# Designed miniproteins, single chains, continued (3), part 47

Each design is a single chain, and the fold is of that chain. pLDDT is the mean over its residues in the fold that is shown.

## One batch from the design tools (miniprotein)

Design m9625
Fold by ESMFold2-Fast:
Formats: C-alpha cells, sequence, structure tokens
Structure m9625 (fold): chain A 92 residues (1-92)
C-alpha cells in the first residue's frame, strides 16, 4: 500500500540513499561522486507492516560518467533507515 512519508523521514531517506550511492560507486567502480540527483521516492507498506522506500537517482562522477541508481530502504523500529538493496547502471 502506498504511504506518505513525513518531511523528517523524506530528509533521512534522501541522505541515507545519497551516502549509499556514493559508497557503492566508490566500492564497485572506484568512482568519486560529485552530484546525486534524486528522481523519485516511492514508499510502500509491506504485508508485515514494515515501510519500504524505493529511491531512484542519477549520480554524476568526477570522471564525467553518469549512473542510474535504485536504492531500496527499510524503516527500522527505532525510526532509522536501512539500505536493503542497491542497483547501479552506467548511463551512455
Amino acid sequence: TPVELSEEDLNKVREVAKKAIQEELKKRYGETVTEVKILSIEAWKNEDGTIRVTVTAEATTSSGKKFRATVVLRKNEDGSWEVVDIAIEELE
């Protein structure tokens, strides 16, 4: 079921997603991220009552490469956000 996130949760989700994208691009590709543009944030409540958020973003690196990133986050009981999946695709 779609859910609306609070402004506080939206800000936390943006920051966690940006950090995850930066760390993953450095780890997998050795690329330094100069910009992350958030394209969409979609929040859903799972059957177990947990909230999952899918963030789609475009990352630009210091080498001039662009990447599409999809980050899936889960809300923990303490209100923190955890990355459960990340997918990276290089754009032409």
Scores: mean pLDDT 83

Design m9626
Fold by ESMFold2-Fast:
Structure m9626 (fold): chain A 56 residues (1-56)
Amino acid sequence: MKYLLYPPKLGTKPEQYTDPAYLKEPVEITSPVALEVARREYEEAGVDPEKHIKEV
């Protein structure tokens, strides 16, 4: 399955991290492990992962 990770609307930190909470542009992922990591990073940033992850 293919997913897009969207940056949160709240000001993001520098792109020195690959975490979706710090992304400035949507990033495409296909790995289930990457999806789980992305979900956790959105939660750590205090945003709803369901609103920032889209299956395509």
Scores: mean pLDDT 66

Design m9627
Fold by ESMFold2-Fast:
Structure m9627 (fold): chain A 84 residues (1-84)
Amino acid sequence: MERKAYLVTFKEPISADTSLEAVLYAALKKLGLAPHPEDSALRVSDRTVLVIARVSDEPLKIPEELKEEVEKLLKQIESVEEFV
């Protein structure tokens, strides 16, 4: 099963307090991927988060507590690009 790195760029700078877990779920939803325990997100800049995601056939389930933050982040995503 393949692991890929994705660069998530936001339209505006995101707060330092923004949940990286919520960013990960937003990126996975944008890409049509399901979460995997080995998936990770790392802030690279004020506008950019690096997401490492593994392809999974499991359905995407966003925790109820993160749904509102994920929906807000989805509207703020400029692009999601595969990073080599």
Scores: mean pLDDT 75

Design m9628
Fold by ESMFold2-Fast:
Structure m9628 (fold): chain A 68 residues (1-68)
Amino acid sequence: TTLAELIRAGRLEEAAKRILSVIPKEELIKLVEEEDAEGLIKLIKQHLKETISREQAETLLRYLKTVL
């Protein structure tokens, strides 16, 4: 199951857990504070070798804001 598929299915807790396993929490906090969807897309591509859309990145940032 890809990250994009998890986000599309509303499985945001699982999507967040996957990115937190490979991306430092401090970098994710900065992206959430800056609402930087493009930065999140870049880090996901770099660490997971996966691509998500801007809308998916924005959805994931909104979720991360509630849990970070």
Scores: mean pLDDT 86

Design m9629
Fold by ESMFold2-Fast:
Structure m9629 (fold): chain A 68 residues (1-68)
Amino acid sequence: SDHDLEVEAFRRMAERELAELAETLSPEDVARIRAHAEELLGRLEAGEISADEAMAQLGAFVREVRAA
């Protein structure tokens, strides 16, 4: 379904972003971003947020972690 494709696309994007971030950020910061991505994935799977909202929220959280 369209929803299943959106969930899979978000999961793959988050995995790729986390792999790239692991080269620049501490393991603790990567773990925080991973936990947030998992929470967003759960909300997306439940239909509580759109894929675009999930991506926007993950990006905002990554920027927050980098600024801290």
Scores: mean pLDDT 87

Design m9630
Fold by ESMFold2-Fast:
Structure m9630 (fold): chain A 95 residues (1-95)
Amino acid sequence: MKEEIANEYREAIEKIIEENKELSEEEKEFLKLLAEAIYAFISSSEDNSPNTKELGLLLAKIAKAIAEKDLKKAKEYIAELFKKVGKDELAKKAE
């Protein structure tokens, strides 16, 4: 059930990428990283993890950076989020 919500999120992002062929490769990769960051937050939230609040604040910072058109800063916050959940390989891809 928890994995079903995560898979629906990934599928939704993949459909957005497929339907918006005008997106640059950097924007497509960014959306994939964002989907994985959201999944990490949802998983942490469902487990009532003590770091869920901190991950939520990082998602808010990512949203602000996106609104400011600062993809570099948004990627830096995504990398920090992945490091906090132990996904070092995804953090490296976000840098």
Scores: mean pLDDT 73

Design m9631
Fold by ESMFold2-Fast:
Structure m9631 (fold): chain A 56 residues (1-56)
Amino acid sequence: MMKLKEQGDWLIELLNGDKELAKEFREAFETAMKSGTASQLIGQAMEKLSKITKEL
């Protein structure tokens, strides 16, 4: 749990330029933690960020 929580916090920090997106991700991450899918959510978010970075 601690490692997934830290990964979630790191992603929220990367999204801090867009507070609405960071808030949405935080809520989704809490839901995923309860359903046991947090690692999948983190992986999916990392993939999306990678695509955005390549387009910049």
Scores: mean pLDDT 67

Design m9632
Fold by ESMFold2-Fast:
Structure m9632 (fold): chain A 105 residues (1-105)
Amino acid sequence: MPSLEELERETILLHAAVLLAVTDSVVKKAKEDPEATAAELEESSRRYRENSELYRKKGLPLLSEALEVASEGFERAAELAKKGDSEGVEKTLRETAERLRELAE
């Protein structure tokens, strides 16, 4: 019988993989339209924070923590996008994916 924790860890690893897969697309958007990209990242950060609280209440503490990490990463990436720092956006999203992978181990 797989544990609930095992399923949370697998879900976190999938989130990290998806984040890495979309990083280049986000960086391209940040170069083309930094203000719109920052707004999208800020909205994603807000949704991750709201879902973190929801999953904590549902007894999914690891997934809740992972969504908090994602929220923090996206908030920082949004700030860097506003500054026109597309390389900083790339680094922040990759570091966020690494933090998610570490949390899943």
Scores: mean pLDDT 87

Design m9633
Fold by ESMFold2-Fast:
Structure m9633 (fold): chain A 73 residues (1-73)
Amino acid sequence: KEAAVKVLEEALPSLSPASQQLVREAIRAVRKAKSDEEALKILEKAKEMAQQLGLEGAVRALEEAIKAVKEKL
């Protein structure tokens, strides 16, 4: 889950304010996750929300974070 947090933090400066807010909430939730599997579920839900809101930058950042978690599973 640390790799996912790193990916999201590195993406933050390039995102719109709305995307930054959603990604910051995802980072907080991932840090509270008890396992990589729980972190993955949190990231997938955040990605769905970003897609529904049309936040393309957040979607891409979350997809990269999901990849980082899956590489470790």
Scores: mean pLDDT 81

Design m9634
Fold by ESMFold2-Fast:
Structure m9634 (fold): chain A 76 residues (1-76)
Amino acid sequence: AEAAVAELRARIRALAAEHQLSEQVLANALALAERLMTEAGVSAEQLLDIVDGRLSAEEEEALLAPALERKRELAA
């Protein structure tokens, strides 16, 4: 689990460097990934599959739907 989290963070940083994203965009992406894992129960392995483009749009939506609902509940 911890190894998968480290790999996810490394992959996000690598993509940010490849696409020359700003430090703010990188920070926001890392914060979002951490919130999805801690608040929404999404695993680091599942987030890696999304980042690597291994999931279909339907699979990605199904995975993120509980996270989006939780975010709405926390905002209320």
Scores: mean pLDDT 69

Design m9635
Fold by ESMFold2-Fast:
Structure m9635 (fold): chain A 87 residues (1-87)
Amino acid sequence: SPEERILAALERAIELLRARAPLEEVEGQFKRAYWLALTLPDPEVRARVVALLAEGARRTHALVEQGDWEGALAVAEETRRRVAELL
């Protein structure tokens, strides 16, 4: 389902952050989750999930640019948790 694929993309972003992979790969998984979220059938759930993904991606990017990989990982994990609660 789109829901399972969104959570899988976020889990992949978390794995990439743990491996300290290139930021472009992490961003790619957030982008994948974002595009999948646009296909969610409920417009209110879609809007909330999209907003959480955009904020999570922005905060994760800023923390990685500052060298704070642990902070970025915590943000990505919290984003996945909050998104999972809405799906």
Scores: mean pLDDT 90

Design m9636
Fold by ESMFold2-Fast:
Structure m9636 (fold): chain A 96 residues (1-96)
Amino acid sequence: SLLDEIKKFGSKIYDKVMEISSQIPEEALKRLEELTQKLLNAKSVEEAIAQLKEMIDVLEELIASLDQYSPTAIHLGEQAALLAMYRWVAEKELEQ
């Protein structure tokens, strides 16, 4: 289902962010963990898409606090871009 694919993709991005967890503030990691749990517990596609948006917002907030050319900012930027692209795809699937 679309819901299961959204949950799978969001979880995959969370795992990729956790690969550099030592470079990320603990409070931001806790926020991302909470949002990922909310995503996994989502009961509808609309609820899951809302959690992806919140995850993107957290990643963009983190990137804004970093030098844009740092390896950490580049890695987070790639994950945020992938989430944003997938959210767009999921929203288009929901429209059909």
Scores: mean pLDDT 84

Design m9637
Fold by ESMFold2-Fast:
Structure m9637 (fold): chain A 90 residues (1-90)
Amino acid sequence: TPEQKKKIYELIEKLEELAKKASPKTAKVVRETVELIRELVENDAPPEEMIEELRKQQKKIAKTAIEEKDLKLGAEAITLIQEIIEVIKE
């Protein structure tokens, strides 16, 4: 719905702000996740596909945040992506 898209774009803005504070490699993965979400929303991807792709990105962010010692920011990004998943499930 238009309301779901608005909520998703607000959460994307929070992810972009978070990326500005991240280590370079963590920031890259977060920005790649933002572009993926934009593509999935613009192409009206099925909810199940969106959730699967976002779960893969959560795992990729977790791995990168561990390697970069950026655990707090990685956790915050994973939480924002989880909020996007909950909006998609509505």
Scores: mean pLDDT 85

Design m9638
Fold by ESMFold2-Fast:
Structure m9638 (fold): chain A 86 residues (1-86)
Amino acid sequence: SEAEIEKLEKEVAEKFAEEYPKLPAEAQAEIDAILRATQAAGAAQPTEEAARAVVAAGLRELADVAAAAGKEELAELLRKTAELLA
C-alpha cells in the first residue's frame, strides 16, 4: 500500500541521514553518483510507472553500496522499498 511505501521511505530517510556521514568518502561519492543518475533517469521517463521502476533500480544499487560498507540494516530497508516500488 502507499502507506507502507511512505513508512519505509521515512525509515530509509532517517537511517540514511544517520549512517551517510559515517561512511568512507569513497562510499559517499558512489552514493552521490547513484542518486544523481537515478534522479536524471527518473525525470526522463514518460510515465510514473517507468519513473518508479528507475527509482527501484537506484535503491537496489544504493543497497549494494550500503551492504559493502557494512550497513546491513540500511541495505535491507532500501531493498524492501525497491520491492514495493517495482
Scores: mean pLDDT 83

Design m9639
Fold by ESMFold2-Fast:
Structure m9639 (fold): chain A 65 residues (1-65)
Amino acid sequence: SMSERNQLLLSVYRSFQDYLYTTLLKGQEAGKKVLIEELTKNRERARELGMDDLADDIDEVIKQV
């Protein structure tokens, strides 16, 4: 549903916020680790919801980190 998609997009947004916050407090390597872990969870959730295009987009972002 659009509500589930919007919640997933908000979760992706929060992953980037957690990345920035962790990077400021613990350094870049810790931040990247948190970002990859959270984006991986969001990718898996996108796959579960049949949102394969969104899952593929998240995977491309993970590859660039």
Scores: mean pLDDT 87

Design m9640
Fold by ESMFold2-Fast:
Structure m9640 (fold): chain A 71 residues (1-71)
Amino acid sequence: MEELIKKLTPIQKEVYDAWKNSESVELDEETLEKYEKELEKGSQYAEENADKVPPDRSLVEPLLLEALLIG
C-alpha cells in the first residue's frame, strides 16, 4: 500500500490525502475529467491484467481506492 501511494500522480495523491483525513477535494472541470479517465483506464487494465504486471502510476488509483476501502 505505501509503495503504491508513493507512485500516485499529484492529483491521485491529493484525493488519497483527502480521503485519509475524511475531507473533500474540490476539483476543476478539466482536472476532474482527467481523473475520471485515469480511473476508467485503471479499472480496465486491472481487470485484463490483474495477474500479469503491477499497475503503473497512472493505473494505481482504482486498485488503491479498492484496497483502502476493503482493507
Scores: mean pLDDT 53

Design m9641
Fold by ESMFold2-Fast:
Structure m9641 (fold): chain A 82 residues (1-82)
Amino acid sequence: MEELEKEAEEARERALSGTAEEAADGGDRATRYLVQLGQEKAAEMLKKGASKEEVEKLFNEIMAEAGRVRQEMMAHARELAA
């Protein structure tokens, strides 16, 4: 869990400080790590007896956040490329 969050943070740091290509790569990496983190959290909640409804809500929230992060990094990459 912590390692996936750290990888996503490090990818964002590299994206913000690097080239346009690095920003785009960082956005894709951060999105993939957030999705994987969401899947792992969903599995943990199910294992602890959470309802499928609650797990679906959490997963949808994480997917929405992943999309937002990707858009932000892609916008930054476009600014660097301009």
Scores: mean pLDDT 70

Design m9642
Fold by ESMFold2-Fast:
Structure m9642 (fold): chain A 85 residues (1-85)
Amino acid sequence: MEKVEEVVKEAEEFAKKMEEEDKEAGKIARETLEQIKEIAEGTRKNAEKYPELEEEIFESGAFLMRALLRVTKDRVEKLLKEKRE
């Protein structure tokens, strides 16, 4: 549970920061935040349905959310670098 909430908060902070720096970067970060929130909701629902698999479900959900956030950060960083050159 806590791991999933941590990734959502990290994604929210990243989206807010990017929206303040660049409109296009902010849009990309916001779209990823919405996907991360959807994965978090699905993860919570699955953990409620399969309590015996709760730890594995939250671990898998957090892993996917962190991977999406990482890829988004890389894409945004590249975009901002290209705008500076």
Scores: mean pLDDT 85

Design m9643
Fold by ESMFold2-Fast:
Structure m9643 (fold): chain A 80 residues (1-80)
Amino acid sequence: SELEKRRREAEKFVANMVKMTEGSKKEGVKLSADSIGTTFGVGLLRYPEEKDIVIEGAEKSAELMGEDPKEVVEFVKKVA
């Protein structure tokens, strides 16, 4: 269905963004809460109906970088 396709696309987007965050961490690059929140905020604009998936990805990326997930989610909301 179109809904299943949209959800798969959102899941792939989030998986790719989290993978990029993991790559940045491995290379010693520190991503700020603002940077993570902005990236997933753009994702929320692209996938507004899949907000649950996008927010979960933002929180996971925040945890990977040692950032406050709540602060990152507030930046997501400011962009979207």
Scores: mean pLDDT 86

Design m9644
Fold by ESMFold2-Fast:
Structure m9644 (fold): chain A 93 residues (1-93)
Amino acid sequence: PEKLKKEVKEVAEYIAKKLGISVTDEQINKAIDDAINFNLERINQAMIKVIKTKKATGEEVALLAAAMVFLRPSSLPKDPKEQADYLLKELGL
C-alpha cells in the first residue's frame, strides 16, 4: 500500500511539474480511493476533459496518475517518470 501511494505521488508530481501546476497530498489520497474503488466514471470524465481542454487541475492529475498506477496493464512502464511521460502523451499534453 505505501509503495503504491509513493508511486502515485511521484507520477502525479512529475506531471504537475511539467504542466506548471501543483498537486496536494489530499488530492492524491482521494484519487487513490477513487481508483481502488474502480470509480471509472470519475476517471473517464477527468480523462475526457483533459483531452478536450488540454488543461488539467491538480485533482485531475492525481486521479489519472492513480488510475495508471492501480489499473494499468503489466505491459506498461513501471518507472514513475516513464509512466508520467506515457500518460502525458496519451492525453496530448
Scores: mean pLDDT 76

Design m9645
Fold by ESMFold2-Fast:
Structure m9645 (fold): chain A 74 residues (1-74)
Amino acid sequence: MPSVEELLEEAEREIEELMEEKKVSEKDRQRIMGNMRAARDVALALAAAGVPYETIRALIEDFVAGIKERIEKL
């Protein structure tokens, strides 16, 4: 199974590619990337605190899905 760090790296790559494809504005890109950095820091802190992998994965998947939906609507 991918690690929490690998899940976050894959998600960040997918979101960066989607933003490039959709020609997202620099303002929206900065906001989205700021949110991604905050989510990454939280997920890694939860992993370090011993929160179950399945819980962290579900939180990452939900957050990333919301960001992708927002980008698709731009």
Scores: mean pLDDT 82

Design m9646
Fold by ESMFold2-Fast:
Structure m9646 (fold): chain A 88 residues (1-88)
Amino acid sequence: DLEALEAEIEAVTGILQETDSQIDRVKSEIMQAREAMKKGDTVAAKYEIKELEEKMAELNTLHKLVHAELVALRRRREDRERQLAAEQ
């Protein structure tokens, strides 16, 4: 029971770390597209930046949801630990 909660916390933490890596990748791609825009490829770069910004917004939403789940799981683990301590 407690072991299952710890395994779930580990899994959700992994998803959060992967989401952070994807956010960093998209940030780098936006920076590259902005540099391309400065060099005169303005139309293609504007569409690419817009698509990347939309993807960033989706990833930020996912990050918030996954983080909230992690907080809920940690609370559930603490509650379970208190129950086990009370039962002895």
Scores: mean pLDDT 84

Design m9647
Fold by ESMFold2-Fast:
Structure m9647 (fold): chain A 108 residues (1-108)
Amino acid sequence: MTVEELRRAVEEGARSPEAYEEARRYLEEHYEEYLEPVRELSRASQEFPELTEELRELARYGAVVLGAVEPEAALAALEELERRGASEGLLALFAIRGGLVALQKEKA
């Protein structure tokens, strides 16, 4: 997973209501499983010890949701992460947490 892949996902979410709806449904199916784990990793300044295919898919869909909700902030955060040389685990955590938190705001 790369910053460029997440940037493309953010741009896709900003342009395509269909991509957003698909990503939203995927994240909703995994919402209860991953919301607290990603928050805990973020609080501990840790990252996922292993990036599974499911975590990579969650990260891509999380970036799509961020693109639909706050594209400018998401792109700015990805530029900062790229400049700092962020790991794949940190990129995944950013995208998954961001997408799940955006969905939580709509449920609350």
Scores: mean pLDDT 80

Design m9648
Fold by ESMFold2-Fast:
Structure m9648 (fold): chain A 70 residues (1-70)
Amino acid sequence: NREEVFQIVDNAAKGARAAIKALDELEKEGVKISPETQIRLIGLGFALGANGYSEEEIYRIVKERALKEA
């Protein structure tokens, strides 16, 4: 069903946006994260969103993972 696929893609896009927000906030706090790590974590946000995670959950997960790699 195309509608189901669209919903998954929309949720995935929201997850990627939550990941970007987390990374932007860390940058404002002076945390340096490599471009490769940023791309990987945005991809993680996309995957988590596709699997039904909330934007708040994704923001927290991405922020925690980024800090462990800083």
Scores: mean pLDDT 87

Design m9649
Fold by ESMFold2-Fast:
Structure m9649 (fold): chain A 81 residues (1-81)
Amino acid sequence: MSFSLRFSIDYEKKTVTAEIYDEDGNLVATFEVKIKGELTEENIRNAMGVVGEAASAVIHGLQQGDPEGGLKKAQEILKSY
């Protein structure tokens, strides 16, 4: 099973969003975090890293037959940011 990730940045809201899509193009999950501090490349990359790690945890959980564990790990990653 393959998944794709889409990242988007909302400069007005100061948020980064990661969306997970399945092989058929269906939206599986969405994660959003607020960019901390000023809209610098470093702060944007930090936010993208966090939502990317959360998305990866969900994908891994789905691939291992543990979607609940994957989601829990994603929530822990987002909470630590």
Scores: mean pLDDT 85

Design m9650
Fold by ESMFold2-Fast:
Structure m9650 (fold): chain A 73 residues (1-73)
Amino acid sequence: SEIDKLLKEIEELVQRIKNTTDVDEAERLLSEIVKIYKKLRELNPTPEQRKKALELIDEAVREYVKLKKKAKS
């Protein structure tokens, strides 16, 4: 389904955030995740699909915050 493709795109972007050392790149990737999530919401996802997307976003935010802290230490 189109929703499953968007979820996979979010997963790939989360992995890219985990692999980068560049805070600016991570911020751009997080912005792309938000855009994909907005698109996904317009497709009326199931509660399970929505939960999966939010869990991936939470992971991306946690990794971004962790990276930002490392860059300032």
Scores: mean pLDDT 85

Design m9651
Fold by ESMFold2-Fast:
Structure m9651 (fold): chain A 98 residues (1-98)
Amino acid sequence: MEEENEKLFEEAGKELKEILGEEGEKLIKGIKSEDKKADVEALTERATRAVEELGEEKGLSKEDTIKAIKAAALAVGANTGEIEKARKVGEKKVEELK
């Protein structure tokens, strides 16, 4: 389970870096530094909001912003081990943007 979560975190980090560049790398480092016992819903809401704000600032397409939101939610879920909780928060954010 830990090895699978590490791979998911690495994949999410690569996608965020491809979409957001250096800001995506900073966001991934921030997510990794969070307490794994922290409120996963609050952490995911914070990370996905940061992606939305960065997407607006950089003029990202809606499609790229959605991909980055999903990647940020996956990174929080993989880091905390609460993938399903983080995924649901990310999906709610994606629906608000559609």
Scores: mean pLDDT 81

Design m9652
Fold by ESMFold2-Fast:
Structure m9652 (fold): chain A 82 residues (1-82)
Amino acid sequence: SDEEFKEAIKKGLKDKEIAKMIYESLQEELEKEKKRGDFETAKLIEEALKIIKEMLESGKIDEKKIEEAAELIVEVLKLKGE
């Protein structure tokens, strides 16, 4: 379910190495969506990337920001038909 996937993403974002992997995967998806002309999906990915980058740079866990990033990632997957 969307909620189960969201919880998995939230757990991943709390782990620095997994958060880096998620960040890199989202950067690849951002380039792909921009090349496809899907700027709505690209915008959501950019918002998620900004949050994750701030978390990785600060080294601090912010539960609200993790929630926001996970919600953005789930919305991206819905727009892609997942």
Scores: mean pLDDT 83

Design m9653
Fold by ESMFold2-Fast:
Order: structure tokens, then C-alpha cells, then sequence
Structure m9653 (fold): chain A 71 residues (1-71)
């Protein structure tokens, strides 16, 4: 289902973010993403010291990993 695919994507995002921003901040970002709070996600990434380019790169890696798990 789409909901299962979304959860796989959120797990991949957590795994990609945790080594960079720490487990606590990564968990907060995933919670905001699950709630559809895109502005909250952007704010947390910026507070963690990530540029827009770095954030997009991490999300891109997570999307590639999620696609492998869904396939």
C-alpha cells in the first residue's frame, strides 16, 4: 500500500539523517515529516546546520534506498 511505502521512506530518511544530525534530531525530523509538516522539517534541518543542498542530497539518498526496499 502507499502507506507502507511511506513508512519505508520515513525509515530510510531516519537512517540517512541519524549519522549526520544525531538520533534525537533525526527522530524529530521524521515525526514532522510523518505529520506532513514540511516547514518544521526544513527548520530542524537548518537548526542542525545543514544547507538546502545537503538536505536535498540526504533526502535523495533516502529515496533511492526506499525504492530498493519497495522493489
Amino acid sequence: SMAEQEEIALEAVYEALAPVVGEEVAKKIVERARAGDNEGVKKLLKEAGLSDEEGLEIVGEAQREAAKRIA
Scores: mean pLDDT 79

Design m9654
Fold by ESMFold2-Fast:
Structure m9654 (fold): chain A 82 residues (1-82)
Amino acid sequence: SMKEANAKQAQELYDRTREFAKRAEEQGAQSTLEESIRLYQASVDAAGETAARNRQLDEEYAKKSEQLKKEMEAKLAEAQAK
């Protein structure tokens, strides 16, 4: 069904964005402060785009994407405070 197809697409978008954010966090932890800020900003932007797309596809994955964005915003803020 369209609902099942939309939920699957939302899950795939979320999973890719979560993996991207995880790699950004792992690379950022071992990078210069400037590079960490760049990587965390990119993950915030990616999570925001995925959240916007998922709002049209699936409510639960929209919420998960918004939560991922907030988590990456917290990492960005922590890096910027150094």
Scores: mean pLDDT 87

Design m9655
Fold by ESMFold2-Fast:
Formats: C-alpha cells, sequence, structure tokens
Structure m9655 (fold): chain A 78 residues (1-78)
C-alpha cells in the first residue's frame, strides 16, 4: 500500500540523516559508515565534513521533521 511504501522510504531517509548527524558530531568514527551509505570514498567524506558540520542545524531540523512524519504515518496504520 502507498502509506507502507512511504514509511519504508522515510525510514531509509531517517537512517541516512542519523549517519550524517553522527559524522558531524563524532567525525572519524562515523566516516566509514557514511562513506558506505553514500557510495563514496572515506577521503571524500573527510573533505565534506566541514560542509556537513556547517549544515548540522538544518540536518537536525530535517531529522526531527522526518521523525514526526514517520510517527504520524505509523499512527494512521494502527
Amino acid sequence: EKKKKQIENLEKARKLYETLIRAARDGESAIPELAKALGISEETVRKLLPVIRANLPTLERNYQALKEKLDELKKELE
């Protein structure tokens, strides 16, 4: 069903945002996981870290909005 597919896609997006936020906060420990998730090299992720960190407030805001949307959709299926 449409809503189930939407929840699945949003869960995947949520996991990506979690990894981006962790990379911004923890740096080195999250680089391999983010590189794997994005399909790029760890060196490319290191070069992108300043940009990711600069956008941390936006990433956190989007992550919260995504979680709220997921909670609403899951509530509709109950």
Scores: mean pLDDT 79

Design m9656
Fold by ESMFold2-Fast:
Structure m9656 (fold): chain A 73 residues (1-73)
Amino acid sequence: VEELAEELMNSPLEDALKLLRKLVEEGISPEKLLEIAGYLLRNGPNDPKASELAAEIRRLIDRPLAAVGNSSK
């Protein structure tokens, strides 16, 4: 988890976002994704890259979990 977070931070933003999507496609657990997001925010709370990556992780997790709110839109 920490090693993946460091790889994301050492990669260009576009490549890091692609890596996140690849991890989801490969079946990474939401728990591990949340750990990565927590690590990123803990080590870079003022880093826009860490914030963007954590936001993307949040979107990837929340999307399947939040599907039970709007029945008509």
Scores: mean pLDDT 71

Design m9657
Fold by ESMFold2-Fast:
Structure m9657 (fold): chain A 68 residues (1-68)
Amino acid sequence: SLEDKAEEYRARGDEALRAGDLATAQAYFQESIRLELEAMLAKGASDQQLAQRYQAATAERDSKIAAA
């Protein structure tokens, strides 16, 4: 499923972050967010819900990378 793929990319991003590969981590986190939003859209999420989740997810991603 899209949700399973999003979780897989998130896990790969976390692994890349632990390895110090910030560029690879950022790419995996971006793809995870994209897949998560696609899954939400497929389940009938509103534009407002998608926008709010995108902002929250990108802020979380940026915070993780900045802390590495």
Scores: mean pLDDT 87

Design m9658
Fold by ESMFold2-Fast:
Structure m9658 (fold): chain A 96 residues (1-96)
Amino acid sequence: GAMARLQEAQAKLQKAHGELLEKIREVYARLRTEEERRALERLLEGPSRKLQELAAQAQQAIDAGKYEEAAKLLDEMVALLAETTRRLEEFERSLA
């Protein structure tokens, strides 16, 4: 049912978020200049704002008992986290 779908989406979100945080730590450890640090911050700014927006919408859906809608919003967050991780991998490859 909708609750099981929500729980599945939450588990995927936790995994995707963990993978992103690990990649951020790895990339940050390789940064040597202020310009590289600012580039990383700029790369993360857009995704961070969108994640906050989606998280607020998902919480509103949960509070309204709209678990299927909430699960779809969490799926969008998972996709955004995966895309951000890929962009971080590309950024990391651009480092010396």
Scores: mean pLDDT 89

Design m9659
Fold by ESMFold2-Fast:
Structure m9659 (fold): chain A 98 residues (1-98)
Amino acid sequence: SLGDKGYQHMQEGLRYAKQGDGQQAVDHLTQSLDLFKTARKNSTVLTDLDNEILDSYITGITRAKQYAQQGDLEGAVKSLTKGMNEVFMLLAEAARKL
């Protein structure tokens, strides 16, 4: 799915940012952001939880891309980690309500 590809590119962006490769980080984060935005736009079956997850990823990736473009790879890693942690907490809360 587009979401799966978006997540894969987000993880690659995080990996490159951790390795100090800002150019590769920006490229993968750009692809990730496009894929998640396209997934949201093209789906009519997204739940409220799906939208909250996409918001957290899109916000985290957007900030991470901005930091990576400025050469702040530590800022990029922190922004991605925050977005991923927000999604983890959303999924944990949803699972508890089941």
Scores: mean pLDDT 86

